# Designs tried in a protein design run: designed miniproteins, single chains, continued (2). Part 40

Each design is a single chain, and the fold is of that chain. pLDDT is the mean over its residues in the fold that is shown.

## One batch from the design tools (miniprotein)

Design m5458
Fold by ESMFold2-Fast:
Structure m5458 (fold): chain A 80 residues (1-80)
Amino acid sequence: SSSLQRLLELLKKLQQQKQVSQQVALQIQIIGLEIDIENTSDPEEQEKLKKEVEELLRQLGATPEQIEERMKRLEELIKK
């Protein structure tokens, strides 16, 4: 029925919003780690935090190319 079709459409929209919210949450976590890296003077701690960023990017479903690009941008933040 038309009523069931409308309900299905609304449920699909809610599921899309949940996925976007989860992706945004992971991006916030990654940005927080990038800020921590920028504020850390210890090279060993920077390398540890970089590995955590790479792992979160993999959890986001980022490709190896996207991870490489993001890590290159992160290196620019470390150059104070």
Scores: mean pLDDT 76

Design m5459
Fold by ESMFold2-Fast:
Structure m5459 (fold): chain A 112 residues (1-112)
Amino acid sequence: MELAEKGGELGREGALEGGGDEGALKAGEGASRGGLIASRKGRGSGAAGAGVGGISGDTGAWVSVRGGLGGEKASEAAAYGAYAMGVGGGRGGPGGAEGGYLGGLLAAEGGK
């Protein structure tokens, strides 16, 4: 539960170190404890869970953070998480931000 809030911070650190595996794992754990639930509840402002927002030097971090769930590496976690959570979202619009699609697309474009 406490990791839910720090999952975002730990995920970003993992992405920056190139160790997306560790960052994605912590992001997933945080999301499972709060971020994922927050996402399901509507807005998914559970940046406190997704936690992979550092894909492209924190570029679009707020959206990338919630999209960080569902993968192993920070870059893949952001893309996969956005896909899993934002299937009804857009590709770089407000709809994507609500579902997380924007996070995954931004991560894939800037992160790789």
Scores: mean pLDDT 36

Design m5460
Fold by ESMFold2-Fast:
Structure m5460 (fold): chain A 69 residues (1-69)
Amino acid sequence: MESLERDILLAMARIALAVAKIILKRKPSEKAKEAIRLFEEAIEALEAGDIEKAKELFNKGMELIKSML
């Protein structure tokens, strides 16, 4: 179960990272840079097996993206 959750979160984080990079390219901002950093750290946490840390980092990145939309 945890490995499936990890794989789903990893896919979601990679998609979110790609979207954040597109946002940064079109509308450069410190929030977009921070969101990219958070999603990259979330991916690293998932690769290390720290699912809870990855969820926290992913959620923080998503809140930054929402604040820019």
Scores: mean pLDDT 81

Design m5461
Fold by ESMFold2-Fast:
Structure m5461 (fold): chain A 89 residues (1-89)
Amino acid sequence: HMSFTPWDLNNVLNDPSVKLIVLLPPGYERYIVKKDENNEVLEYLDIGAGILADILRERFPETFIKKPKIPVFYPESEEEAQKLIDKYF
């Protein structure tokens, strides 16, 4: 089947103005990005958080290993996700 490439995610990770990413339960197939200049963006990914983390780590090791600039949150419930959104967005 077709690749589920997060088209905007590469731009997000290459942009130092990005403040955070919140992956949304139940399967983390959705995520929200907070940007410094232009506000938040809601995106869809047809992959789980573990697969996303592996992809991000392999493609952008400086973000996770050498210099993690962009925090990525993995809330376990929709209520926790909403509280993160209310706090940071």
Scores: mean pLDDT 55

Design m5462
Fold by ESMFold2-Fast:
Structure m5462 (fold): chain A 60 residues (1-60)
Amino acid sequence: KLLELVEEILGVKPVNEDDSLWKLGGDFNKLARLADRLKKEFGKFIPLRDLSKIYTVKEA
């Protein structure tokens, strides 16, 4: 489910849990949408700054 969400929002496939979210997206708009969906579907609140720099798919 989480991997599918990342693939959907970032438009890349395949995605592994160790992949860097920033490197997969590299785009503020995509990362903002991913953060919003993570909050809605998984109850996770992740700052965009941290999401773009250090978080992997596993940590999202």
Scores: mean pLDDT 64

Design m5463
Fold by ESMFold2-Fast:
Order: C-alpha cells, then sequence, then structure tokens
Structure m5463 (fold): chain A 73 residues (1-73)
C-alpha cells in the first residue's frame, strides 16, 4: 500500500533529518565525524529510495560509492 510506504518514508525522514542536524553540529568540533554522519545519512536515504521503488541497480551503485567514501575516511 502506498499509504504504508508513505508512513515508513515519513518515519525514516525524521531519522535522516536528525542525523543531518547532528552532522551540522559536529562540523565545527569534529569534521571527520560530521562527514561520517553525512555519508551514513546518504546511505539511509539510498535505502529509503529503494523501499519507495527506486531502481535496485542504481541504489546498489550509489551505496557502493558511498561505502567506499566512508571507508576512505
Amino acid sequence: SQARLDALAAAHEEEVRERALKALELREVDPEAARRLELETALAIADALAALGADPAAVAALRARLEAELAAL
């Protein structure tokens, strides 16, 4: 049901927003931790897009790139 997907997206959106705010707060104290939270937030968004019906191959490619950037920190 689209209504169920919308409800899950809304709940996930709150979590993503909280992570983004924490990353902004960390920017001045710990830039590496801030960047790590930004990449983790982007991974969470990629997972949410997959749940909303985004192309699984495109999501997998995006996740692989973000995971490589995270590993390079």
Scores: mean pLDDT 77

Design m5465
Fold by ESMFold2-Fast:
Structure m5465 (fold): chain A 82 residues (1-82)
Amino acid sequence: ELEERKAKAEELFKAGDIDGLRALQDEVNREAERLKGIDPEKAEEYRRLALWIETQIAFAIMQRYMDKLEEKRKKREEELKK
């Protein structure tokens, strides 16, 4: 159910599993599409969850980007010491 999927997303985020988060987002989006003609309120809840998962993916990607920039900065500083 919705809460179970959200808990799974939180675990994947803690693990740094971006591929797992993308797979879960795709699953949640498919569920929302399936529900849109049957239960539009639940479909909206699943769409909100998918957006939240996308936000978590964006944060994880940004963190990796910042880490990469920091590594590049340290490498440049090491080059200056040589």
Scores: mean pLDDT 79

Design m5466
Fold by ESMFold2-Fast:
Structure m5466 (fold): chain A 71 residues (1-71)
Amino acid sequence: DETEIRILDRIAEMARDPEQWGFAASFLRMLLAISEKREEIEPLVEEAVEALDAGDEAAALRALERLKEAI
């Protein structure tokens, strides 16, 4: 839980830099793979990844905040 929150905080920092969006998406997929709450967070991870792919920083950050609440 604490470790997953720390990973999310790091991903949020990466999401503020478009050059790092590829790394942010990779870390989100890694978080999903190690999470005990995979079923609960999978839709939120997908939402965040789609927002990053679309270049929508605001939507990505919103999805990350919701993900942090679910974890």
Scores: mean pLDDT 81

Design m5467
Fold by ESMFold2-Fast:
Structure m5467 (fold): chain A 75 residues (1-75)
Amino acid sequence: AEEDYALGKKAFEQKKYEEAARYFERAGEIYEKNKDFLSAAQAYRNAGRAYEKLGELDKAQEMYQKAAAAEKKAK
């Protein structure tokens, strides 16, 4: 999870947005499975930002919705 998140950040900085989106989405899924909902929400938000850079607005919206759901579970 943390490794995928770090790889996502590096890919995003290099403007490899497709790769960044995949790493952040995978990190979010792993964090959510481990009930680390706060980290999952952050990872999904970063995946959404990467999808926005790709112009994939529907996927970005899906990621932001997953982030909001995870954030609610963290409370």
Scores: mean pLDDT 84

Design m5468
Fold by ESMFold2-Fast:
Structure m5468 (fold): chain A 77 residues (1-77)
Amino acid sequence: MISEEELKRAVAILGAATLAVTSKDPEVRELLRKAIDALAKGDYETAIEYLKQALEKSTDPDDRKLIEKLINLLKEI
């Protein structure tokens, strides 16, 4: 069975992947893609750093809210 940590990582990857497809800002999409790559490697600190950069670049309030939720989810690991 998948661990709690692996489930949180999978949810974070899915959320970031959804934003990487739906976000209209190519810089935000690139940062989200880099965060996904870091998550796939188990590098949570680097993933959080890229998510914070995506948050700073994002102007869409719904995208910003979801990115903040992903950062908080990863901090629980």
Scores: mean pLDDT 83

Design m5469
Fold by ESMFold2-Fast:
Structure m5469 (fold): chain A 81 residues (1-81)
Amino acid sequence: MEKLEKIIEAIRNGDYDTFLKLLEEIIGKKVKSIDEALVELYKTNPELAEKVLRAIAEAEGISDRTYEALLNALKILVEKG
């Protein structure tokens, strides 16, 4: 739970370097992009991945409707990998 709060704070501050480091620690490997990090996180911990995606959507001013579309896209990417 404490790790999720640190991830959300990094997203809110636009500190994506810290965000990627925290996700790499959870998934146990290096990632090249936010998309790759979210796919790997969803495979490991789908509940955390959904909360992280929502935090990004809120920070970027994305609507709930767009968030649902992004969540569905993430699920499709996981199914193909």
Scores: mean pLDDT 78

Design m5470
Fold by ESMFold2-Fast:
Structure m5470 (fold): chain A 85 residues (1-85)
Amino acid sequence: ALELLEEAIRYIEEGKLEKALELAEKALEEIRKELLEMGYDEKEVDTGIEAQRNLFEEALKKGDKEAAIEVLRTTKLSYERLKAE
């Protein structure tokens, strides 16, 4: 999941937004599966994943690369924090 998020950030920096979206979606799906395996509530996980997806898609729609990268970095930090708990 983390490697996919970092690769998606690189594709945003290169202007390959379609590839970045594809990798970000794969990363969010892997994060969802891992959080559910750790015993987090499915409704809470799905709400969080949907919020991150919506923020990312909105940033890409506006052409705001910096905002899109920040969403993915925030997702990475949140996921790492949840794994440490």
Scores: mean pLDDT 80

Design m5471
Fold by ESMFold2-Fast:
Structure m5471 (fold): chain A 65 residues (1-65)
Amino acid sequence: MVNEIVEELRPEAEELYEKGAGKEAVKELLRKALEKAKEANAPLTEEEIAALEKIIETGTVSVVL
């Protein structure tokens, strides 16, 4: 459920970015991503973590994912 975790965190990342949280949003988003992965019993890949950081930094998500 890797795509599902990313998609679920995507709106939260965009919301935090829009609020102007910046670096704090990145850390908080990653923390939530890890919690989600733990709950779903699915580990996040390097790509997923990088994608989440990118979302906060640019406010966009790569089409490739």
Scores: mean pLDDT 61

Design m5472
Fold by ESMFold2-Fast:
Structure m5472 (fold): chain A 57 residues (1-57)
Amino acid sequence: SAGEEGLRKGIEQAFELPGHGGLAAGGMALRDAREHGFSEELIEEAERAYRRGLEEA
């Protein structure tokens, strides 16, 4: 869905920010998705992508 794609793009774009800004933005996007009732499966996928970004940074 558009919301799911938006979450994934938001996390990807967050890692383009310098320093700790990308980490904060990614974390906030995940929290926002949980608050808006996204499925746990989608949250887990997004969290894995976020963690991969952290490991590659």
Scores: mean pLDDT 63

Design m5473
Fold by ESMFold2-Fast:
Structure m5473 (fold): chain A 85 residues (1-85)
Amino acid sequence: MKKAEEYNKLGQKLFQESKLEEAKEYYKKAIELDPNYAEAYTNLGNVLAAMEEYEEAIEYYEKAIELDPNNETAKENLEKVKETM
């Protein structure tokens, strides 16, 4: 758990620096360590959407919502991505 959270935070920092590929790698590492980490799935969806990989972004947002049905951020971002497709 703690290592997955560290990778998620590193991904967030990289995303803020517009280092999208590096951010994506760290979010994937967070998910590999904790496959039920809803926040990491949401963040991976955000990076994929920023890279215009909309189909993959949708998949990860849907997984985040499955893991945490109260995740309003993932729900709102999912609808936003669907509007751009």
Scores: mean pLDDT 86

Design m5474
Fold by ESMFold2-Fast:
Structure m5474 (fold): chain A 60 residues (1-60)
Amino acid sequence: SEKNKLELEISYLEARILALEVEIELAEKLGDAERAKRAREELEELKKEIKKKEEELKKL
Protein backbone atom coordinates (compact mmCIF):
# COMPACT_ATOMS: atom_id res chain seq x y z
CA SER A 1 0.00 0.00 0.00
CA GLU A 2 1.04 3.63 -0.47
CA LYS A 3 0.96 4.18 3.31
CA ASN A 4 3.28 1.21 3.97
CA LYS A 5 5.61 2.39 1.19
CA LEU A 6 5.84 5.92 2.64
CA GLU A 7 6.41 4.57 6.19
CA LEU A 8 9.21 2.31 4.90
CA GLU A 9 10.78 5.20 2.94
CA ILE A 10 10.66 7.45 6.04
CA SER A 11 12.32 4.69 8.12
CA TYR A 12 15.04 4.28 5.49
CA LEU A 13 15.72 8.04 5.44
CA GLU A 14 15.83 8.13 9.28
CA ALA A 15 18.46 5.34 9.20
CA ARG A 16 20.47 7.38 6.65
CA ILE A 17 20.32 10.43 8.96
CA LEU A 18 21.71 8.32 11.83
CA ALA A 19 24.57 7.16 9.56
CA LEU A 20 25.28 10.79 8.53
CA GLU A 21 25.39 11.90 12.20
CA VAL A 22 28.07 9.24 12.79
CA GLU A 23 29.87 10.37 9.59
CA ILE A 24 29.86 14.02 10.78
CA GLU A 25 31.27 13.02 14.20
CA LEU A 26 34.01 10.93 12.55
CA ALA A 27 34.90 13.69 10.05
CA GLU A 28 35.10 16.29 12.86
CA LYS A 29 37.28 13.96 14.98
CA LEU A 30 39.62 13.47 11.99
CA GLY A 31 39.70 17.23 11.22
CA ASP A 32 38.12 16.75 7.77
CA ALA A 33 36.15 20.02 7.59
CA GLU A 34 35.04 19.53 3.95
CA ARG A 35 33.69 16.04 4.61
CA ALA A 36 31.84 17.26 7.72
CA LYS A 37 30.34 20.15 5.71
CA ARG A 38 29.11 17.86 2.90
CA ALA A 39 27.63 15.39 5.38
CA ARG A 40 25.78 18.23 7.20
CA GLU A 41 24.40 19.50 3.87
CA GLU A 42 23.20 15.99 2.95
CA LEU A 43 21.64 15.61 6.43
CA GLU A 44 19.63 18.84 5.97
CA GLU A 45 18.38 17.64 2.54
CA LEU A 46 17.29 14.30 4.05
CA LYS A 47 15.42 16.14 6.83
CA LYS A 48 13.51 18.11 4.16
CA GLU A 49 12.69 14.86 2.32
CA ILE A 50 11.37 13.24 5.53
CA LYS A 51 9.19 16.31 6.24
CA LYS A 52 7.76 16.11 2.70
CA LYS A 53 6.99 12.37 3.06
CA GLU A 54 5.42 12.91 6.52
CA GLU A 55 3.09 15.53 4.98
CA GLU A 56 2.19 13.03 2.22
CA LEU A 57 1.48 10.38 4.90
CA LYS A 58 -0.89 12.79 6.73
CA LYS A 59 -3.02 13.03 3.54
CA LEU A 60 -3.63 9.26 3.54
Scores: mean pLDDT 88

Design m5475
Fold by ESMFold2-Fast:
Structure m5475 (fold): chain A 85 residues (1-85)
Amino acid sequence: MVSEEEITLGMALILIGVGNLLFSKGKYEEAAESYKKAIELLSTLDSPEAKAYLAEALKNLAKALEKLGKYEEAEKYRKKAEEAE
């Protein structure tokens, strides 16, 4: 049986992948929104795997925000990523 935790993790991984694709296309606003949704889902999970992906999503969000000129917000998420690892 697929658990609620497995479904949530799977959805978060898809959102990270979508964010990465959007980032590669220069769609930084859309990429940031996809990463934010992934972070929200991953933050509900208490597993080492989820924490690792949370750190990745936070780093990728910070990069997208830097591309948008949102340097203060990017720094905030970069620090959160360092804390998650």
Scores: mean pLDDT 86

Design m5477
Fold by ESMFold2-Fast:
Parts: structure tokens; sequence; C-alpha cells
Structure m5477 (fold): chain A 75 residues (1-75)
């Protein structure tokens, strides 16, 4: 299901973030958020987009960080 795929990508993103691979972590958190939205899980989608925002910020990609933060806030 989209929710189970979202959970899997969230876990993989957390593993990459623990390794300081923040750009790839941000990409996985963003994809996880999209899957949670498709599943109708707004709270998990918001959380995943905020994780993506934080990861992109740590990667120095401030434009993607702002985009993800804005997306989370719009939910």
Amino acid sequence: SNRQQGDQLLLQGQQLASQKNYLEAGNLFSQSGDLYLQAGDIDSARFSYLMASSSYDKAGNYDKSRQMSDRARSL
C-alpha cells in the first residue's frame, strides 16, 4: 500500500540522515510524504515533509528546504 511504501521510505531516509547523507535523506522523506498524502495520512505526510525540510537544510539546499516546509504548513 502507499502507506506501507511511505513507512519504508521514511525508515530509509532516517538511516541515510544518521549517516549524514542529508540530500538523499531529504529526497526519500519528500517521497514518503507524497505517498502518505496519496494514502490520505495527512499527519504522516506533514511529518515526512518537515523531515525533508530539515535534511535539505543540513545539505545546504535551502530552496528545497523552504519548499518542503511550505508544503507541510499547507496541510
Scores: mean pLDDT 92

Design m5478
Fold by ESMFold2-Fast:
Structure m5478 (fold): chain A 79 residues (1-79)
Amino acid sequence: LEEEARELGRKLLEAALAGDKEKALEYAERLAELGRELAATTPGATEEDAARLLEHLRGLVEKIVSMSEEEKELARKNL
């Protein structure tokens, strides 16, 4: 589960940095689904936590795709 989440997160960042917003949002939704499953098995976690994760990931995608080419290049080097 965690390894799959890390792979989806990396793919989300790669797609967003490549300017592929649609693909990045697809990975964000899949990552949020995994987060919801994790929340269901985590004591004290709520559906609100899962919804907040999706909102955060969508915001992250929008920020990344709107970055300058210089900012995107710097971010790619840190993947």
Scores: mean pLDDT 75

Design m5479
Fold by ESMFold2-Fast:
Structure m5479 (fold): chain A 80 residues (1-80)
Amino acid sequence: SSMLEEAEKLIEEGRELANKGELEEAARKFVEAADLYAKLGRYDKAAFLYREAAELYETIGNLEKAKEAREKAREVSEKA
């Protein structure tokens, strides 16, 4: 579906941004991708991506966004 294609593109963009050291932007892309996977019922993939985003937020010291991403990962993991 176009939503799956969008989610995969967001993951690719996030990985490229992370490789360039643009960690906050990378984390945002992973959250956006995770939201799309959650809408698709792909809860394991969504949880994985929320955790990736949380680690990036933790690395840059954005503890509020890291906590939000960890909470989303937990919520979707309960649905898997």
Scores: mean pLDDT 90

Design m5480
Fold by ESMFold2-Fast:
Structure m5480 (fold): chain A 101 residues (1-101)
Amino acid sequence: AEMRPDHSLEEISNLAAHEVASTLGKAGYEAGKKEGLEAGIEAMKAKIPAALEAVRRTLEALGLSPEEIREVLNRVTEALKALFSPEIAEAIEKAREELLA
C-alpha cells in the first residue's frame, strides 16, 4: 500500500489501520490454526508494538510533524479497538502509549 504526503490525516490513518489490522489478523490466524485460539490472541498481541512502530516510521519518512504522527496513531488505535476484542484493544492502547512516551 502507498501512502502519499498529499493524503489527509484521516486517509493516512485509514490506510495505516488497514495495514495493522491485516498484520495482526494474519498472525492470529496462523498461530490459532496451529496452536488454538489462545495462541492466536498471544501472537496478535506480540505483533502490536512492531506494527505500530512501522506506522510511526512510515509517517516520519513522509515528513509528518510529531503532532500529526500522534493524531494518526490515535485514529489508528481507535479504529483497531473497534475491530478487535477488548483484550487486543487494551494491548493496542498500551503499545500506543509506550510508542508516544
Scores: mean pLDDT 80

Design m5481
Fold by ESMFold2-Fast:
Structure m5481 (fold): chain A 65 residues (1-65)
Amino acid sequence: SSAQQKKQEQDFIKRAKAAGYKEVRIEGNKITVKIEAETDLEAAVLELHAAVEASILGYELEIER
C-alpha cells in the first residue's frame, strides 16, 4: 500500500541520515543519495545498500557525487 511504502521511505531516510548521508531524494521507486567528494565511495555503497535491504523493497538505489 502507499502508506506502507511511505513508512519504508521514512525508515530508509532515517537510517541514511543516521549514517551521515543527508542528501536523499526519492522519486517513484528510485532513491538517489548524493555523497561528498571526500566520502569513501566503497564504504558508502556498502552502507547504503545495507540500509536499502533493511528498510525498503522494490526500489533502485543510485549514488551520486
Scores: mean pLDDT 81

Design m5482
Fold by ESMFold2-Fast:
Structure m5482 (fold): chain A 76 residues (1-76)
Amino acid sequence: SLIEKAKEYLKEALKLVKDNEEAVTLISQAIAKLQRKDLDGAIEYAEQAKSLVEDKNEEAAKKLEEAIRYLKEAKE
């Protein structure tokens, strides 16, 4: 499912940013929102995490971008 793919990308991003406490917190909150089926909340936290890491960790930013894409598709 789109939700399962989004969750997988969020978990991959979390692994890539383990040394950045703020990014870990934001991605963890996105996953928590997703577990509660709060897609808007999950998107908001994932976008905040992407903005935080986009200039420092390109791999993590790409994983977050994919997660956001699947979450937005799941809302339709």
Scores: mean pLDDT 87

Design m5483
Fold by ESMFold2-Fast:
Structure m5483 (fold): chain A 94 residues (1-94)
Amino acid sequence: MERKEELIERILALIESARALSEEEREAHRRRLEGLSLEELEELLEEAERLAALQRRLDALRAAGDAAAAERVKAEYAREVEERGKELEERQKA
């Protein structure tokens, strides 16, 4: 009930922190998330939190001028995105 709504709002906030969403996009994501089970929402939130933490760390390192550390975090973020894409494709195939 309230927990499911809280998870949905937290996931939407994390997506918005990665990129700006229009009102229409936010509502579309909310509708998809409302169709998920509590367990699926908890898994998605954990994954989204990890990606948001990597992005936040990258921003902080760039602000501090640590280019080498920023490149490392950027590579980690790109790897996570690539792995997620492959998992999605494999899941749909079999």
Scores: mean pLDDT 72

Design m5484
Fold by ESMFold2-Fast:
Structure m5484 (fold): chain A 91 residues (1-91)
Amino acid sequence: MLEVDESKSKEELIEEYEKALKEFDRLREEVIKLSGPLSEKDLELLKKADEQEKKLDEEVFKQSTPDLSKRVEAVRTLVELLRERIEELRK
């Protein structure tokens, strides 16, 4: 485990966060097409993502790389959950 370019990592994490959110949105649309209307559980996931976006914009200037890493991991977890749902729907 080597740490290099903390500033670079922060910028990269922001880009990864945005990409993960875009993928989350695409997968959400796929779930709707395959399953129909979103479940109440899905709405909770969207709420969490929206709150993370708001906090990211305000806190980015004051936050360190570790906090951004946790946020990226959270979004990636949401993406994985949607992928699992799509696989179940396809079955």
Scores: mean pLDDT 64

Design m5485
Fold by ESMFold2-Fast:
Structure m5485 (fold): chain A 64 residues (1-64)
Amino acid sequence: ADEHFKLGLKYLRQGKYDEALEHLKKALAIKPTAEIYELIGIAYKRQGNLEKAAEYYKKAAELA
């Protein structure tokens, strides 16, 4: 979780949204948290996938 979370943040910062999503989804599978759902939402929003972004933001809010 921690390693994949850190890699997800690194790729998100670099604008590598596909790599960010891969690592954040792996982190989510190990430990689902509101923070990880929110970061996946941000990655989808930056890719222009507003439907998926909204879905993950909703899940983040439910866990907060």
Scores: mean pLDDT 85

Design m5486
Fold by ESMFold2-Fast:
Structure m5486 (fold): chain A 57 residues (1-57)
Amino acid sequence: DLRELALRAIEGDDVEAMQASSFALYRARREGRPLPAEVRELLEEAARKLSEVDAAE
């Protein structure tokens, strides 16, 4: 589910999915929830892409 969310953000340029991915990563870090490395990397990439979109606007 988180993997699919991150892929929508990265591949689909879905800004809402980028925001949701950034929030999911923030929550996982805050709650100390373990994430598979692949999923964490995808969420971090989605969050980075959100930063680029925000900077371009």
Scores: mean pLDDT 77

Design m5487
Fold by ESMFold2-Fast:
Structure m5487 (fold): chain A 82 residues (1-82)
Amino acid sequence: MTPEVRAVGAAFDAAARDPENREEVAKSLIELTRQAVARHADDPAALRELIEVLREHGKRYPQVKEAADEAIRLVEEALAAR
């Protein structure tokens, strides 16, 4: 697992435990995901691992599922472009 993929997972765990800042944290999660995608644009293995991490966190934490689904879509679009 790359440091960026691990950071995204950790950020989703933190967001699930902080409901008061949910909206701001959701925006940060999407931005962090965009940065990970840009960093690994030519690494489909890292992008697939990122999708798995996002999917698991969205399933585990319903309160961040919408942000996770949006993040997954961004990663899938990057994979489809290659």
Scores: mean pLDDT 75

Design m5488
Fold by ESMFold2-Fast:
Structure m5488 (fold): chain A 61 residues (1-61)
Amino acid sequence: LSPEARRVLEEVDRIRRTLSVEEAVRRLFELAERVGASDLPEEERDRVFEYIARALAELLA
């Protein structure tokens, strides 16, 4: 993974550990929108989206 993609994964982990469920969900949706607008390679973007989706699923379970 690029340093940029790795920073996004670290941000997901930070959000999950430090924020309330409500705020974490909001921030993760905002992060997903930002990633979708980024110029990350498609393969890295897909991996990041998968990671965000998993985090959201775990928070909303």
Scores: mean pLDDT 83

Design m5489
Fold by ESMFold2-Fast:
Structure m5489 (fold): chain A 87 residues (1-87)
Amino acid sequence: ISEIARESLKEALKEVLGVSDEEAEELLDNLWDIEKTKEILKKLGIPEELIKKLEERLKKAKTEEDRVQALVEFLVEYKRLKYEKEK
């Protein structure tokens, strides 16, 4: 992925999931390992429904761009869910 896209995703992960720089980098570096990605997200307390949706998208992803897009959509949905529950 582009340097700009990677930095943008790292910031989004930190903001939405409340993770450290190291945790965000680990998640991005292991995005090809679906099982490891699921373990990380479960430890962060992410809803299983969202994890399952991300898993299905990652299984169908053929390119790095597809995997990045799957992560972006996951973050958007989780941020929206957090926002609605806060009210």
Scores: mean pLDDT 75

Design m5490
Fold by ESMFold2-Fast:
Structure m5490 (fold): chain A 67 residues (1-67)
Amino acid sequence: DEIKEEINAITEDAIKKLKSVGFEEAIKKLEEFKEELLKIKDFEEVRKKSIEYGDKISELLNEELEK
């Protein structure tokens, strides 16, 4: 439950930022990552993957903003 809440909070915040720049491709990617995270049943793996996916989204967002 808390894991799902954390995933939702992180992804919702990132989606809001991506919507502000109109980067729909990154939003789709983020939703795919969220779905993959929800399939993981190990709390530590979810946290590790969440950080990895967050870094990837951050990189995409920075690239889009610099265009």
Scores: mean pLDDT 70

Design m5491
Fold by ESMFold2-Fast:
Structure m5491 (fold): chain A 85 residues (1-85)
Amino acid sequence: MEELEETLKRLREDLKKAQSYREVAEILGTIFVLEEKLNPDIPEEERLQRAKELRDFVIELYKKEGYTDEQIEKIKAGLDKAIER
């Protein structure tokens, strides 16, 4: 569904522009829900694995941008909360 794919693309761009770990967590939670709607037939384990890979990618991105270990830990906690359902 083209509309959902375009929304996901915009959310991924918004994720790069997120100013706080709270925004990162909220955007990731929305991405996770939309990916579930696009691929409802994928195994739960594969869906969860993709969510974890996205989380790890975001953490590495923020590390490269110079965020502190304390900030990274808070971001990770927010992301873990977003993927926990």
Scores: mean pLDDT 69

Design m5492
Fold by ESMFold2-Fast:
Structure m5492 (fold): chain A 88 residues (1-88)
Amino acid sequence: SHMLERILELEAKYRDALRKAAELARQFVKETGSPEAEDLARAIERQAENGLASMAQLTAAVFLQIAKREGNEELAKVAEEILDLLAS
């Protein structure tokens, strides 16, 4: 049915976005070695493992606000990229 096809498409889209977000966050850890990068990566990885797309969006948004407040431009950029992946 058309409805089932749409549900499966959305589920696959969210799973792909979560995998890419987790990979991006882990790459940021490898490049920076920062504790903030590790905290973001661990949170996004756990959310990706459990299919929690909305929670991953919230996590990235919170890290973005913290990064902006603290002037951490590298963390802000990766949080924005994760948000863009999860919103598409």
Scores: mean pLDDT 85

Design m5493
Fold by ESMFold2-Fast:
Structure m5493 (fold): chain A 56 residues (1-56)
Amino acid sequence: MASAEEAAREILKLAKERGIDLSPEQALTAAKVVLSIEPGLSAEEAAEKALEMLGY
């Protein structure tokens, strides 16, 4: 189970790899939302779902 902070770091990393401009605040908010829905996700899985949720 990933922490919201771990998921947020992975979101920022994945966004950077995909050329997406995303703030740390947006990443942390998205991480918290995704993990509130599915708390069993890894940081990498949470990052992928968060970007999908944000429309990327």
Scores: mean pLDDT 82

